# Designs tried in a protein design run: designed miniproteins, single chains, continued (4). Part 8

Each design is a single chain, and the fold is of that chain. pLDDT is the mean over its residues in the fold that is shown.

## One batch from the design tools (miniprotein)

Design m12245
Fold by ESMFold2-Fast:
Structure m12245 (fold): chain A 112 residues (1-112)
Amino acid sequence: MGLEALEKIENAKRLGIVIVDPDEERAERDAELLREALESQGKTVGAIALPSDASEEEFEKAIKKLIEELKPDVLLVGIDGDVPEEKAESFKKAAEKVAKEFGVELIVIRER
C-alpha cells in the first residue's frame, strides 16, 4: 500500500468495507472484526461480506447500496487469496466502476 492509500484511510471518517471470500462465515467474521477495530478508532464503518460466487451485477448492487446508505469517504475491498484471479479481477473492475460513479476513493486489497 502506497503513502496515498494510507493517507486516505487515516483521513477517512467514514469507511465502507467489502470482504469477498469463498468461505461466507470467514468473510462475515473478518468484516465484523475490521468494523470493530476501525470503530474503536472513532471511524464510522459499514462492512459487508459477499460470497465469491456472487455475480458482478449482485456485487455492484451491494456496493451501491452500501455507498448510498453509509456515504463513505473511502471504499475498501478485500478479496481473499482463495478467490480465483479471474473472479477477483471482475470484482475489482465492478468496484472501480461503482466507486467512480459515486466519487468514492477505492482501495482494493488482495491478500490472505
Scores: mean pLDDT 81

Design m12246
Fold by ESMFold2-Fast:
Structure m12246 (fold): chain A 77 residues (1-77)
Amino acid sequence: HMDELVEKALEIARKNAEEIARELGLDLTPEQVVKIAELYFKEKKTPEEIAKELGVSREAVFDVISAIVQKAAEELK
């Protein structure tokens, strides 16, 4: 259920953090990618709140979340 989906999203974020940052052309650390995933999927914060907390653009937060969701969908193929 939702807890299992959250854990899967975090697992995907952790193992793909460096690749996600590179694919999006963002100057983000792997730790920031994982933090975005934790704040969004686990803590249910809005992209706007996450952008403010991490000092990144709201668009960067959306792009990271979208990349994680897409990678999760590809693994569930």
Scores: mean pLDDT 78

Design m12247
Fold by ESMFold2-Fast:
Structure m12247 (fold): chain A 91 residues (1-91)
Amino acid sequence: MKEFEEEVKKALEHAEELVKKLKELFKDNPEMMKLVEKLEEIVEKYKKKIEEALKEKDFEKVEELLKELEKEILPLLEEISKLALEKNIKS
C-alpha cells in the first residue's frame, strides 16, 4: 500500500535527521564523530536495501530490514549517549 511506503520513508527520513543532528552536535569531538559516522553508514546501507525491497513490493523484507536497522543502530545510540554523559560529568 502507498500508506505503508510513506510510513517507511518517514522512518528513514527520521533516521537521517537524527544522524544530521548528531553530526552538528559532535562536530568538534573526534571520538563521537567516529560513532556518528558508523551510524550514518548503517542508516545509508539499510536505506538502500529497504528502497530496493519497496521497488520489488517485498513488504515482508522491508519489515525485516527495518528490524535489523533498529537492532544495529540501538547499541551505537546507547554508546553515544553514554559518552555524552561522561563528557559532561553528569550522572
Scores: mean pLDDT 78

Design m12248
Fold by ESMFold2-Fast:
Structure m12248 (fold): chain A 67 residues (1-67)
Amino acid sequence: SLTLDQLAAASRAIAEANQEYKDKTPEEVAAAVRDRLAALGLRVTSLSVHEINGKLVAIARVEPAAA
């Protein structure tokens, strides 16, 4: 399971990527989310991008990277 610090960092990274890339392409927001989560040492197990009121929102599930 994720630590609370890892969960907080992941949530922040996803929120920041969504804010910065909301008017870009689904591929760009997905790449931004993956890159930021990878920088935190997290493995993305699921990622989906949705359009809500003309804005892109990525939703991701994460796990600690296996050693």
Scores: mean pLDDT 82

Design m12249
Fold by ESMFold2-Fast:
Structure m12249 (fold): chain A 96 residues (1-96)
Amino acid sequence: SDAEIRRLVAELERVMAEIAKTLDAASQAELNALLAAVRETTDAYLRTGSEEDKLRALLMLATLGAELYVLHRQGKVPEELYNRANRLIKELSRLL
């Protein structure tokens, strides 16, 4: 449902804010830009219902997930926060 998607985006934004606190300024800026793109593309899809907007939202989620994975592999993100963010990204990808 649209309400569930909006709730999961809000939860992801909250977890990402906690992750940002553990990062340097450059990594935080990149992650914030990706998170903004996830929010914008998801909001567009919920507004339009179009396949193109859905694919853009899925691409931005995949890109955020990949960046988080790289940062986690570098030891820059605590495992618990990484696992929470990754779970939310997977749940959002399933519901879109």
Scores: mean pLDDT 89

Design m12250
Fold by ESMFold2-Fast:
Structure m12250 (fold): chain A 66 residues (1-66)
Amino acid sequence: SAAAAQPQSVLDTFTVEELERLARALEEAIRAGRELGVSQSTLDRLEARREELIRRAEALRAAAAA
């Protein structure tokens, strides 16, 4: 996959468990935001960040399993 990883991202400092915990926190924030009528553009940005956290956690798990 050609997903552009930003070099020296703050996300590089997090463990798999921390990335998964942050992704779940964002999922809950997105659900609360939908109920509160937060704009779709804001929800889309939060979802994109959640997906990035999940992909990074998956990549780290795959590297550890190899």
Scores: mean pLDDT 78

Design m12251
Fold by ESMFold2-Fast:
Structure m12251 (fold): chain A 87 residues (1-87)
Amino acid sequence: MLKEAYEEGKKKAEEVIPEMLAEMDEVLAGLSPAEKAARLREALAKFEEYYEKELPKIKDELLKAAAEGAMEVLKAALEARIAELEA
């Protein structure tokens, strides 16, 4: 089911997001909050562009649904971190 695949994608992304964000914080260590936010905005924009380009190439509808779910969670997490850095 597409809904089930979508939810699985979200769940898997949610499991790795905290570690991913911690690693990003380490990579961006030494930058000001404003510089970190700018880097994350650039990364998010490039990620969205890449995802929009690659998503239509996925022929498996279940895999595509899972990818959409994962993208939604990742985008929300990055937007939340950017907002936190600008607070």
Scores: mean pLDDT 79

Design m12252
Fold by ESMFold2-Fast:
Order: C-alpha cells, then structure tokens, then sequence
Structure m12252 (fold): chain A 76 residues (1-76)
C-alpha cells in the first residue's frame, strides 16, 4: 500500500480526469478490473510495460510516471 502511494494516487487521478472507469481501463489494457483496483490502491507493484501503456492511455509523458515508479523503488 504505502510504498506505491504516490504513483497509485496519480494513476487514479489521471483515470478520473479522463472520465474512465476501472473496468474501461482494464478492458483497454487487457488486464483484470481487480488488478487496476489493486494498483490504484497501492496494493500491488505496477510493471514498467503497464506504466507505459497507462501513460499512453492517459495522454501523459511515460517518463513522468516512470519517474514516480523509480522514486518508489529508490525509497525501498
């Protein structure tokens, strides 16, 4: 939970700004709704390939989200 909080919170914020449900994001990325829910709650680590797909879907620079992921990894 805690170790992925900043990236998790940002991914949830970006999804809501796009007006997308967790189900719609899951369907677009070919993953389960439960995986998106766990990522956004910080309960599961997100892979680099999935972060890049989320950045493309949300229209943000993948380097921005990857920096947040790297900061979480450096904190551990």
Amino acid sequence: NESYESLAAELRRLRLEKGLTQKEVAEKLGVSVSKISRIESGKTPVSVPLVKKLAELYGVDPDYLLQLLEEEERRK
Scores: mean pLDDT 78

Design m12253
Fold by ESMFold2-Fast:
Structure m12253 (fold): chain A 119 residues (1-119)
Amino acid sequence: SKVEELIKKAIEFEEKHIADLRKLRNSSLDDVIAHFEKAIEGYEKLLKEAEKLNAPKEVIDLIRTALDTEREYLNQLKKIKNSNLSEEEKNFQYTLLVRQAIADEEAFIKKLKEILEKL
């Protein structure tokens, strides 16, 4: 179904997002922020597609939660950037935040896969 295709697309998007974040391990905070901004655009497109397809409420709510969570991480990254911390301290803090974001993103993939198995 088109809903199954959307869920598979969401899983592929998230797996790529995690892989790209892992590659950014030694990158600047600005590169990490730019990546999160691009990821938010991806989640916004997925949410609009889910709503247009009248996807199950569980799917729409899950994508919306992922989008809201990603926006919260972006806000925290920007706070780190604008802080008076040293570059080394900023790198330490955003590394921990990115690790937490990856864990939430892996949980999102798991939930999408569980929904897909029930369709």
Scores: mean pLDDT 89

Design m12254
Fold by ESMFold2-Fast:
Structure m12254 (fold): chain A 80 residues (1-80)
Amino acid sequence: SQNDAKLLQELADEFNLLVEEAIELARKNNKKEIEEEVRKLHEETGEKAQKALAQKASSEEIEKIFNESKKQIEELKEKA
């Protein structure tokens, strides 16, 4: 639905901003390994979300994917 599409875009935008923040922080502190982990998680999350959409997963399932990855990015930011 239109509402589901908007929710997905909002979740993706929020996640992408968090990823950018984490990468910037890791670069500032010369944490190359953390930067690489963040980039990998970003790619894996995008692929997982696209696969779920292709399998007609609910908006709730997509939201869970982004929320789980968001938590992992926040943990990586703490290490950066």
Scores: mean pLDDT 85

Design m12255
Fold by ESMFold2-Fast:
Structure m12255 (fold): chain A 88 residues (1-88)
Amino acid sequence: SMEELMAALPEDVRARVATLRKQIELLREKGADPNLIKEAEKLLDEAVRAASAGDMATYERHYQQANILLAEAETEIVRKEQKEKAEQ
């Protein structure tokens, strides 16, 4: 399972992945673009599998791509919140 793969990862890798997973859940609850969230989840899962296989170069690439997509999703949520706040 993904939980078993996560438990076997180095502590720093586990912490980084756990942080992005928490960010994914928060952004999902805030109504972030489901396509951006789904793609970020796929990239993060692929990053975990790469790290588990010892492929740290692929891990870093996928982790960074997931982080960029989450930053994009967060930017869209901030814009929406600013618009809603200005209209209230």
Scores: mean pLDDT 84

Design m12256
Fold by ESMFold2-Fast:
Structure m12256 (fold): chain A 91 residues (1-91)
Amino acid sequence: SVEDLYNEAKQLLNEIREKVEEAKKRIDAFLETLPPEKRDYLRQQVEENLAEFEKRLAEFETKIDEAYKNNDVQKLKEIIEELKDRLEALG
């Protein structure tokens, strides 16, 4: 059903967010082992990359909500496959 697809898409989005938060904690721990100048530079790069990634996740959430509102089963399936690919890429 469209509701089942909506719930699956939301679950995948949440799983991606959880993996990103775990990755951020590992990166922050690594950065604390570095000299201050290298830490600050790499922290800025990480923050910029995370901001773009979070922006893309917010765009996915909007698309999920719109597809559900429009009863667009095909669009939800396409979004689910894209989210699965992104989750796999995160390991």
Scores: mean pLDDT 88

Design m12257
Fold by ESMFold2-Fast:
Structure m12257 (fold): chain A 55 residues (1-55)
Amino acid sequence: HMSEFERLVEGIVDAMEAGDTDAVIRLVNEAFEKFPDLTPHELAVAVRKARAARA
């Protein structure tokens, strides 16, 4: 079961791999709107971990 946050992080990684800059910006903004206590650092760490898990 993926949480809403995990779904957004995976979507950001998918968009980054596709080179879809507009989708990356949209999903990053959605994450901050849905999780008001989320910091840019926490999102960056989650994205980095998700990318590492695909390697």
Scores: mean pLDDT 83

Design m12258
Fold by ESMFold2-Fast:
Structure m12258 (fold): chain A 74 residues (1-74)
Amino acid sequence: SAFTAEEIARARKRLDLDGDGKVTQEDIARLLELLSSPSLSPEEKQALAREIFDIDGDGTVSAAEVEFALSITA
């Protein structure tokens, strides 16, 4: 697997915005809306993306991590 079970569990917790224990397409859409918001600076958007999509905790958000986050809603 690309990520460990512990990394996946942490990612699901971060993506579960309503705290219901499920990651839905609605949760991802809400995150994408927030990241596209003109109310956030580019620095704030990058910090939010790292907090949510940095699955392996290395401080870098890769395309694979974003794709994985989208895949867990399917």
Scores: mean pLDDT 63

Design m12259
Fold by ESMFold2-Fast:
Structure m12259 (fold): chain A 97 residues (1-97)
Amino acid sequence: GEQELYERLLEIVRRAMEEAGMEPREAAELLRLILEGQRTNSEAVAEELERRLTPRSLRFLEVLDRQLDELAALIKELGLSQEQVEKIWERLIEDLE
């Protein structure tokens, strides 16, 4: 269930950090902005994310983006709600700090 998604997300995020040369705290901050943007659909959050985009953060997001279809399929197979998925992301972000 939830633990399987957490472990898969952690593996993907760790690989994205390694490929981008990004530290855990930097990755946590970027992921928080993305999660907040998705939750609020805020143009202000989207603009803040765009202002914080570096070649490193773009590389990190590129690696994550390549896994989005696989993650969506896994979420569907596990029967997780959007609320449960967001909670798992929040837990992962806290664990990176």
Scores: mean pLDDT 80

Design m12260
Fold by ESMFold2-Fast:
Structure m12260 (fold): chain A 70 residues (1-70)
Amino acid sequence: MELTVEEGTTLKEIAEKLNIPVDDFSSSFDGKVVSPDYKLKAGKTYTIKYYEEVDGKLKPVTIKINVKKK
């Protein structure tokens, strides 16, 4: 999945928009773990890994986020 969001959007806001639990995000930016309250910066692409439970199995989902300037 690929999303475009505005600068200043938090990981928590993205999780709420996608209706997924933010605590289940394996969020890394070039190997760095960031807080759900981290505000995304324009001109960068972020990758978030999430696990969705289907029939008792965890399936990996990757979300690519493009950030535009306000």
Scores: mean pLDDT 70

Design m12261
Fold by ESMFold2-Fast:
Structure m12261 (fold): chain A 97 residues (1-97)
Amino acid sequence: MEELIEKARQLAEEARKLVNEAAPDITSPEAKKYAINALVQITVGLAALDMGEYEEAAEAFRGAASNLEKAYQIDGVEKLKKAAELFREASRLLEEA
């Protein structure tokens, strides 16, 4: 369903914005490593989404969510937790599309 893909894109873009807003609050070197890994996965996922590679996009967004959750567990930055939840939902919608 095209509507599921559009919803997934909106969620992924909102989540990316939250990660960018959270970046100054990430202070731990270990949390920064997870955040960098998440940004790589976000870039891959958005590129895959633009190319119509929905399975690859879903996998990348799951990877981003996992890394953001780990960064959140270290530094407690709430925006990272919300971003992880949004990427998990975006991945789920792409798997249904």
Scores: mean pLDDT 88

Design m12262
Fold by ESMFold2-Fast:
Structure m12262 (fold): chain A 65 residues (1-65)
Amino acid sequence: GENSERIRELLREAGDLVERLKEEGKSFEEIREYIETEVPEELRVWARFQLVVEEVEEEFAKLLA
């Protein structure tokens, strides 16, 4: 398959990472800092994507409140 397995692995790792940091009470800024300093380059792109998704979800929740 065309890179699908590797992308799935990276998305899983990125999702797990962002979820764990959120569960620990980290702010979006703290999570972003962690991604830029502690996360390998290949994974950083996917972690940034997951963080954006979470930020968008928070904005939608605010609009619906």
Scores: mean pLDDT 81

Design m12263
Fold by ESMFold2-Fast:
Structure m12263 (fold): chain A 71 residues (1-71)
Amino acid sequence: ADEYARLAASQLIAVRGADPAFRAEVNALVDAKDYETLAKIAEELARQYDAEGRAPESELARTAVENARKA
């Protein structure tokens, strides 16, 4: 079931906010079932938000990593 991948995508889109290009990229990865790339994007965002001191966004991105890996 793609439930975890769709949840990960939703979490990443929520963290980014109004970014149509990012939303399209993330949705394309879910459609292609490329969950490894989805997890890598989530890991990169978690690292970036940690470096920026944005704890809520970093935590949500880490949760997206876990969900992408469960897919």
Scores: mean pLDDT 81

Design m12264
Fold by ESMFold2-Fast:
Structure m12264 (fold): chain A 84 residues (1-84)
Amino acid sequence: MEAEEYAKKAEEKAKEGDGIGAAEGAVEAALAAGKEKTKEGAEYALKAAKAAIEAGKKSGRKGAVGASAAGMAAAGAQFDAGYG
């Protein structure tokens, strides 16, 4: 599942302290979840967004902006999947 793969990448980047890379992975996970429109995809996108937000606090403004965008896209995916 594409959302799962991107969520895994976001978590790996967050562990490395790469907040920008984590935010990029979270955005990709959210976009994949929106395309798939599954509850599972939306859950992976939310996990990725959470990891990117935490990493973004260490990376400063750029990481935080990406994490916010990922969170919004994940919320949209949740509604599309009927999870909200």
Scores: mean pLDDT 69

Design m12265
Fold by ESMFold2-Fast:
Structure m12265 (fold): chain A 63 residues (1-63)
Amino acid sequence: SDERRRLLGRALEILGVKLPADLFRRFVAGELPVSELAAFAERQTGLSTAELVALARADEARK
C-alpha cells in the first residue's frame, strides 16, 4: 500500500539509511513494490517490517 511504502521510507530516513540510486528513483516514482522496499529495509536495519512501521508511526505521533 502507499501508506506502508511511505512509512517504510520514513523509518529508513529516521535511521539514516539511504536507498541506492536505483531504488530511490523507483520509490519516488511510486514504482517500487512494498515487498522489495520491506526486504531491503529488513536487510539494512535488522528490524522487521512491523517494527519499522511502528517506529515511523511513533515518530509521526511525536511530531
Scores: mean pLDDT 82

Design m12266
Fold by ESMFold2-Fast:
Structure m12266 (fold): chain A 64 residues (1-64)
Amino acid sequence: ADGETIAAAGERAAKAGDGAGTAAAGWEYMQLGDVEAARRVLEAAREAGDELGVRHAEQGIKSL
């Protein structure tokens, strides 16, 4: 997103049920090796009931 970090946009998207933003966060976690950030997005997506977001966050964690 314009001026936003991928992680911040992904967390916001996961909370809102937006799988596209969550997918972007997954890519950043793969590059940074940030398991903690990936887990935060996964938890937010699960709480929101965002199945697509859960899938992308899990994929990000597994890719680390």
Scores: mean pLDDT 60

Design m12267
Fold by ESMFold2-Fast:
Structure m12267 (fold): chain A 73 residues (1-73)
Amino acid sequence: SSSEKRKLINQAGIHLSISGLNRIAAEVDREMGERLAKRFGEEYGRKYEEAARASEEAAERSRALAEELLKKA
């Protein structure tokens, strides 16, 4: 129905927003990790690079969910 289609599209939009926020977080953490690693050594950047990787994975999961919801809409 039109109502169900609208709900799926709205849910997809929410998951795309979550994906976008996680991508921004990953970019910030990656930049911080690179700067610390270059200045002080690899070990100082490692936790930021791990956090960036986790955020990238979260972004990809949310994007995939949004695509599945849009296919059903």
Scores: mean pLDDT 89

Design m12268
Fold by ESMFold2-Fast:
Structure m12268 (fold): chain A 60 residues (1-60)
Amino acid sequence: EVEEIIEAAKKGGAEKVDEIKMSESMPEAVKEALLKEKLSLASPEAARAVHEKVEEIERR
């Protein structure tokens, strides 16, 4: 879930994030908060890539 997305962002950036499916049982707001918090510690660039991907998903 969140850990998979963080791992994908670190290794392949936005391209790998596209292959990750978020759990439907997890509220979307919680997923976004956890992603931003953990990625801010790991890499600002990775955090931005995931943030943009999450915004894209929200539009769908």
Scores: mean pLDDT 56

Design m12269
Fold by ESMFold2-Fast:
Structure m12269 (fold): chain A 81 residues (1-81)
Amino acid sequence: SLKDKILEVIEEFKKSVELSEEAEKEVERFKERIQKAKTPEELQKEVDEFTKRMLTLTRNDPETAEKVLEMAQRIHKLIKE
């Protein structure tokens, strides 16, 4: 399913980065929000909100911030297909 593909992208991201405890909790909340979303429009909004929050949490870590943006781009592409 689309949600399963999105969750797979999130798990790949988690394996590629070292996250703070606060950022790890944000990722887990994001996974819950993805599972609860009912429309592609809701999925888009959840991705945008998560991306904004994660960029704030990774403000002083440009390598992790870049991987957040790459993950968001991959998820947006999945939703548009």
Scores: mean pLDDT 86

Design m12270
Fold by ESMFold2-Fast:
Structure m12270 (fold): chain A 77 residues (1-77)
Amino acid sequence: MEELLRLGREAEELARGLPEEEVLALEAEAIAEILEPAFERAKALAAAGDEAAARAALEAGILEALRALRRRLEAAL
């Protein structure tokens, strides 16, 4: 959880240096490439009755998406 909050804050700080249009494009890319597939995996696990695995998959997906967004924002600066 703490790493998610840290990465979120770092991404927010980097986003302040970029045009809103670029930030939205990078966010949309991270959502489509990383977060949506992670959400589908979590949904399938939850449907199978494995709530713990579903939660872990979603948390890992959010973490990966935030790491990717931070890297892309930093590269765009």
Scores: mean pLDDT 80

Design m12271
Fold by ESMFold2-Fast:
Structure m12271 (fold): chain A 70 residues (1-70)
Amino acid sequence: SKKAEELIKKGVEYLKQGREADRAGDLDTAIELYQKAIEYFDEAEKLGSNEAAVLSALALIHLTLTQKAR
């Protein structure tokens, strides 16, 4: 659906920003951005997007690794 596509686009934008913050060593900002990405992907998954489920899992992996680095 168009709504799921829009949610995925926003989630991907947050995931990319989180990865950039993570590489820069801004771990607190990266954690917030990964959490935002997960929120958008989870909403898209509720609309039936299997792609969003995979992206949510990926964002969660990045979140977990960054939290352990703090």
Scores: mean pLDDT 88

Design m12272
Fold by ESMFold2-Fast:
Structure m12272 (fold): chain A 87 residues (1-87)
Amino acid sequence: SGVDALQQALDLVLSSENGLEGARKAIDLLGRAAAEESDPKQRLALDVGAGLVGISLGVGRVTGDEEFARRLTALALQGSLDWARSS
């Protein structure tokens, strides 16, 4: 499910060696999950989550701050996860 994919992406980001690598892996995971998601709300949560993580990755690349990228990515994923869990 989209909720499971968002939780897996969040766990992956928090356990990654650095924030940029975590963000890259999260985008790939969310993109694959979105391609197979049939629930429009869950798919939107995955697509929005991936887009926000992409922005976080771009900011991290420009600033060179891997931990800032990790924190922004975690916030984006948590927000998408909270929305996906809402009725």
Scores: mean pLDDT 85

Design m12273
Fold by ESMFold2-Fast:
Structure m12273 (fold): chain A 111 residues (1-111)
Amino acid sequence: SEADRKAALKAAVEAGIADLEAQRPTLSPEERRRAYRNMIELAGIYAAATGDPEKGAELAVKYAREMREELGVSPEEIAKYLEDLAKAFEASGQTEAARAMRIAAEKVRKE
């Protein structure tokens, strides 16, 4: 059931991201900022569900880049958010999610 639980979590994350993507055209700029942050958090949970922090980081970078380009959020603000999120995941024992967020923060800073 551990494999089934992780598969269910992965499916739930993918569905959550798809739902947020579908809602984006109807959202205000402030609601879009919240949606991007939620998609980045879901990318971290994806890393935990799959044991793949690099793929989680790729998803987080994708939404971080879109948030930067669409909303004008600075790379420094995004990198700080990713680092704060990594600390929160680490404090909750989500090591793979924390690692994904740290990888994403490093990539965002180098853009």
Scores: mean pLDDT 86

Design m12274
Fold by ESMFold2-Fast:
Structure m12274 (fold): chain A 81 residues (1-81)
Amino acid sequence: SEFEEKFNEVLKEVKEKNPLANYPTLVKLALDEFKKRTGESLEGKKITIVTENYGNGVANGHLIKKILESYGANVESVVYT
């Protein structure tokens, strides 16, 4: 929960600075900024991705999974709603 709260705060700031960036790009930028601010890595963290099953949601889920895994995260599931 503390990780999620801090990450969402960084993601909000990154989105405000990059209003035209797509969501996977925003996630990558937020991960880079989060690591810079906290020194924490995602290595071994178990993550569930929740995204939409319409529009770009499936493509976004796939890209975000690859981004998170490239940062060392263990993406256990991608949930499409």
Scores: mean pLDDT 77

Design m12275
Fold by ESMFold2-Fast:
Structure m12275 (fold): chain A 77 residues (1-77)
Amino acid sequence: MEELFKKAVEGLKKQIKNKEALEYLEKAEEKFKELLKALKEGAPQEKIQQIARETFDYGVKALSIQMGVPTVIPPLL
């Protein structure tokens, strides 16, 4: 999932036309780097999951803004 997210972020950067979407994508990148660091340092699974959720949330925000239409996130559980 982490590697898939990185590829998604890179793809979004290439197609982003909206500056606000780019800002959220940058935040997603920062969280993704934090996730990689936590993984390297052997952080607890709970911490890793939390950072991963934050990373995906920023990525979803960027995508929603780029699409120019309101998006609802379906219930995850």
Scores: mean pLDDT 70

Design m12276
Fold by ESMFold2-Fast:
Structure m12276 (fold): chain A 75 residues (1-75)
Amino acid sequence: LTEEELQRLLAERERYLEEHASVGPEAVARLLRLTLRLAQGDLSAREELVKLAEEVGRPEWVDRADEILAELRAL
């Protein structure tokens, strides 16, 4: 990771923490880690993400992850 990439990831993390304050920072961190694993081709991460989304009551997180993966694959 470059310093600029790290700064962008930290800024995204802060935005997600503010938006999902009721969910908590650990759940948001897990979401971001699982999304990155999916982007690397780890299909098992999708099943873990489905469980996380069910656990925190955010089914839209699965849809958002699929959208992000489609964008990353288009690069």
Scores: mean pLDDT 69

Design m12277
Fold by ESMFold2-Fast:
Structure m12277 (fold): chain A 89 residues (1-89)
Amino acid sequence: MELVVPADGKLTASVAAEGLEKATGVKVTIVFVFPIYGTNKAFVVAELEDGSTASADAELLPDGTLRLSNIEVRKISGRELAREYLASR
């Protein structure tokens, strides 16, 4: 899925959170932005209020909007992800 949101020319955690909330329909509780240095791109990871985790590729466009692509949502908490990882060993 791909989504474009207003960003006032800045790639920020708040804009990324708003975009992911709009894409998922779920409130973001925590968001992390991992900038790809030397580019207008970042990788975004958010924890959602329902305990799921969302991730996306973010790109700040020349018109000042933020494009979110490759949006994935896993219905898994950080604790459950750790448990699955341990169980797979």
Scores: mean pLDDT 74

Design m12278
Fold by ESMFold2-Fast:
Structure m12278 (fold): chain A 94 residues (1-94)
Amino acid sequence: SETLEKILDEFNKKLSELSKQADKLSPEEYYKKVKEIIEETKKKMEEENLSEDEKREVLAYMASLLETEAKTSKDKKLSEKLRELAKEIRKERE
């Protein structure tokens, strides 16, 4: 689905742009912006009327990228919060 690909691409782009700003943000500000990107993506999934299979694919993709961000984060508390957030998203997929 072109709509699915566009949502996945936009999530990746927003998260990548946020990663470039990591040195300018506190861990708390970074985490807040990650949550905002997730909330925006969830709203788009509902607005675009994605199928249940497509919604599960978006959730899996978001969780995977958050797990990568957690692994590369230099801040241990932020890393743990991102990993927990990814785990919560994976539970929503079930």
Scores: mean pLDDT 85

Design m12279
Fold by ESMFold2-Fast:
Structure m12279 (fold): chain A 111 residues (1-111)
Amino acid sequence: MKVEVSGVRTDADEVPAGGSLTVTATVKNLSDEPVEVQVVAELLDPQGRPVAAATSEWVKVEAGKEKEVSVRIDIPADTPPGEYRVRVRAFTEGGIVESEWSAPVRVLPAP
């Protein structure tokens, strides 16, 4: 089955260390059957290492339809300031990655 992730966006382009980001993605089911999808959002450093992550509930997406999924990532207070990326991946049953998308985010010093 094929699932597409698009429209990945964050509620802010900048977040302080110790704060949180809400990541929203549109998940579209391109197959002829309903699919159960879980969305994982990760905050990646410039080396591609995950420093924070959040996982959605399993969401049923009907054949040929789309759903908007939001997850909140809590940013560790000891996260170094700098440029990061949010990577969103859609998983189906059995842990198969069907689709990936990313967006830039800047982490600010803790207040």
Scores: mean pLDDT 80

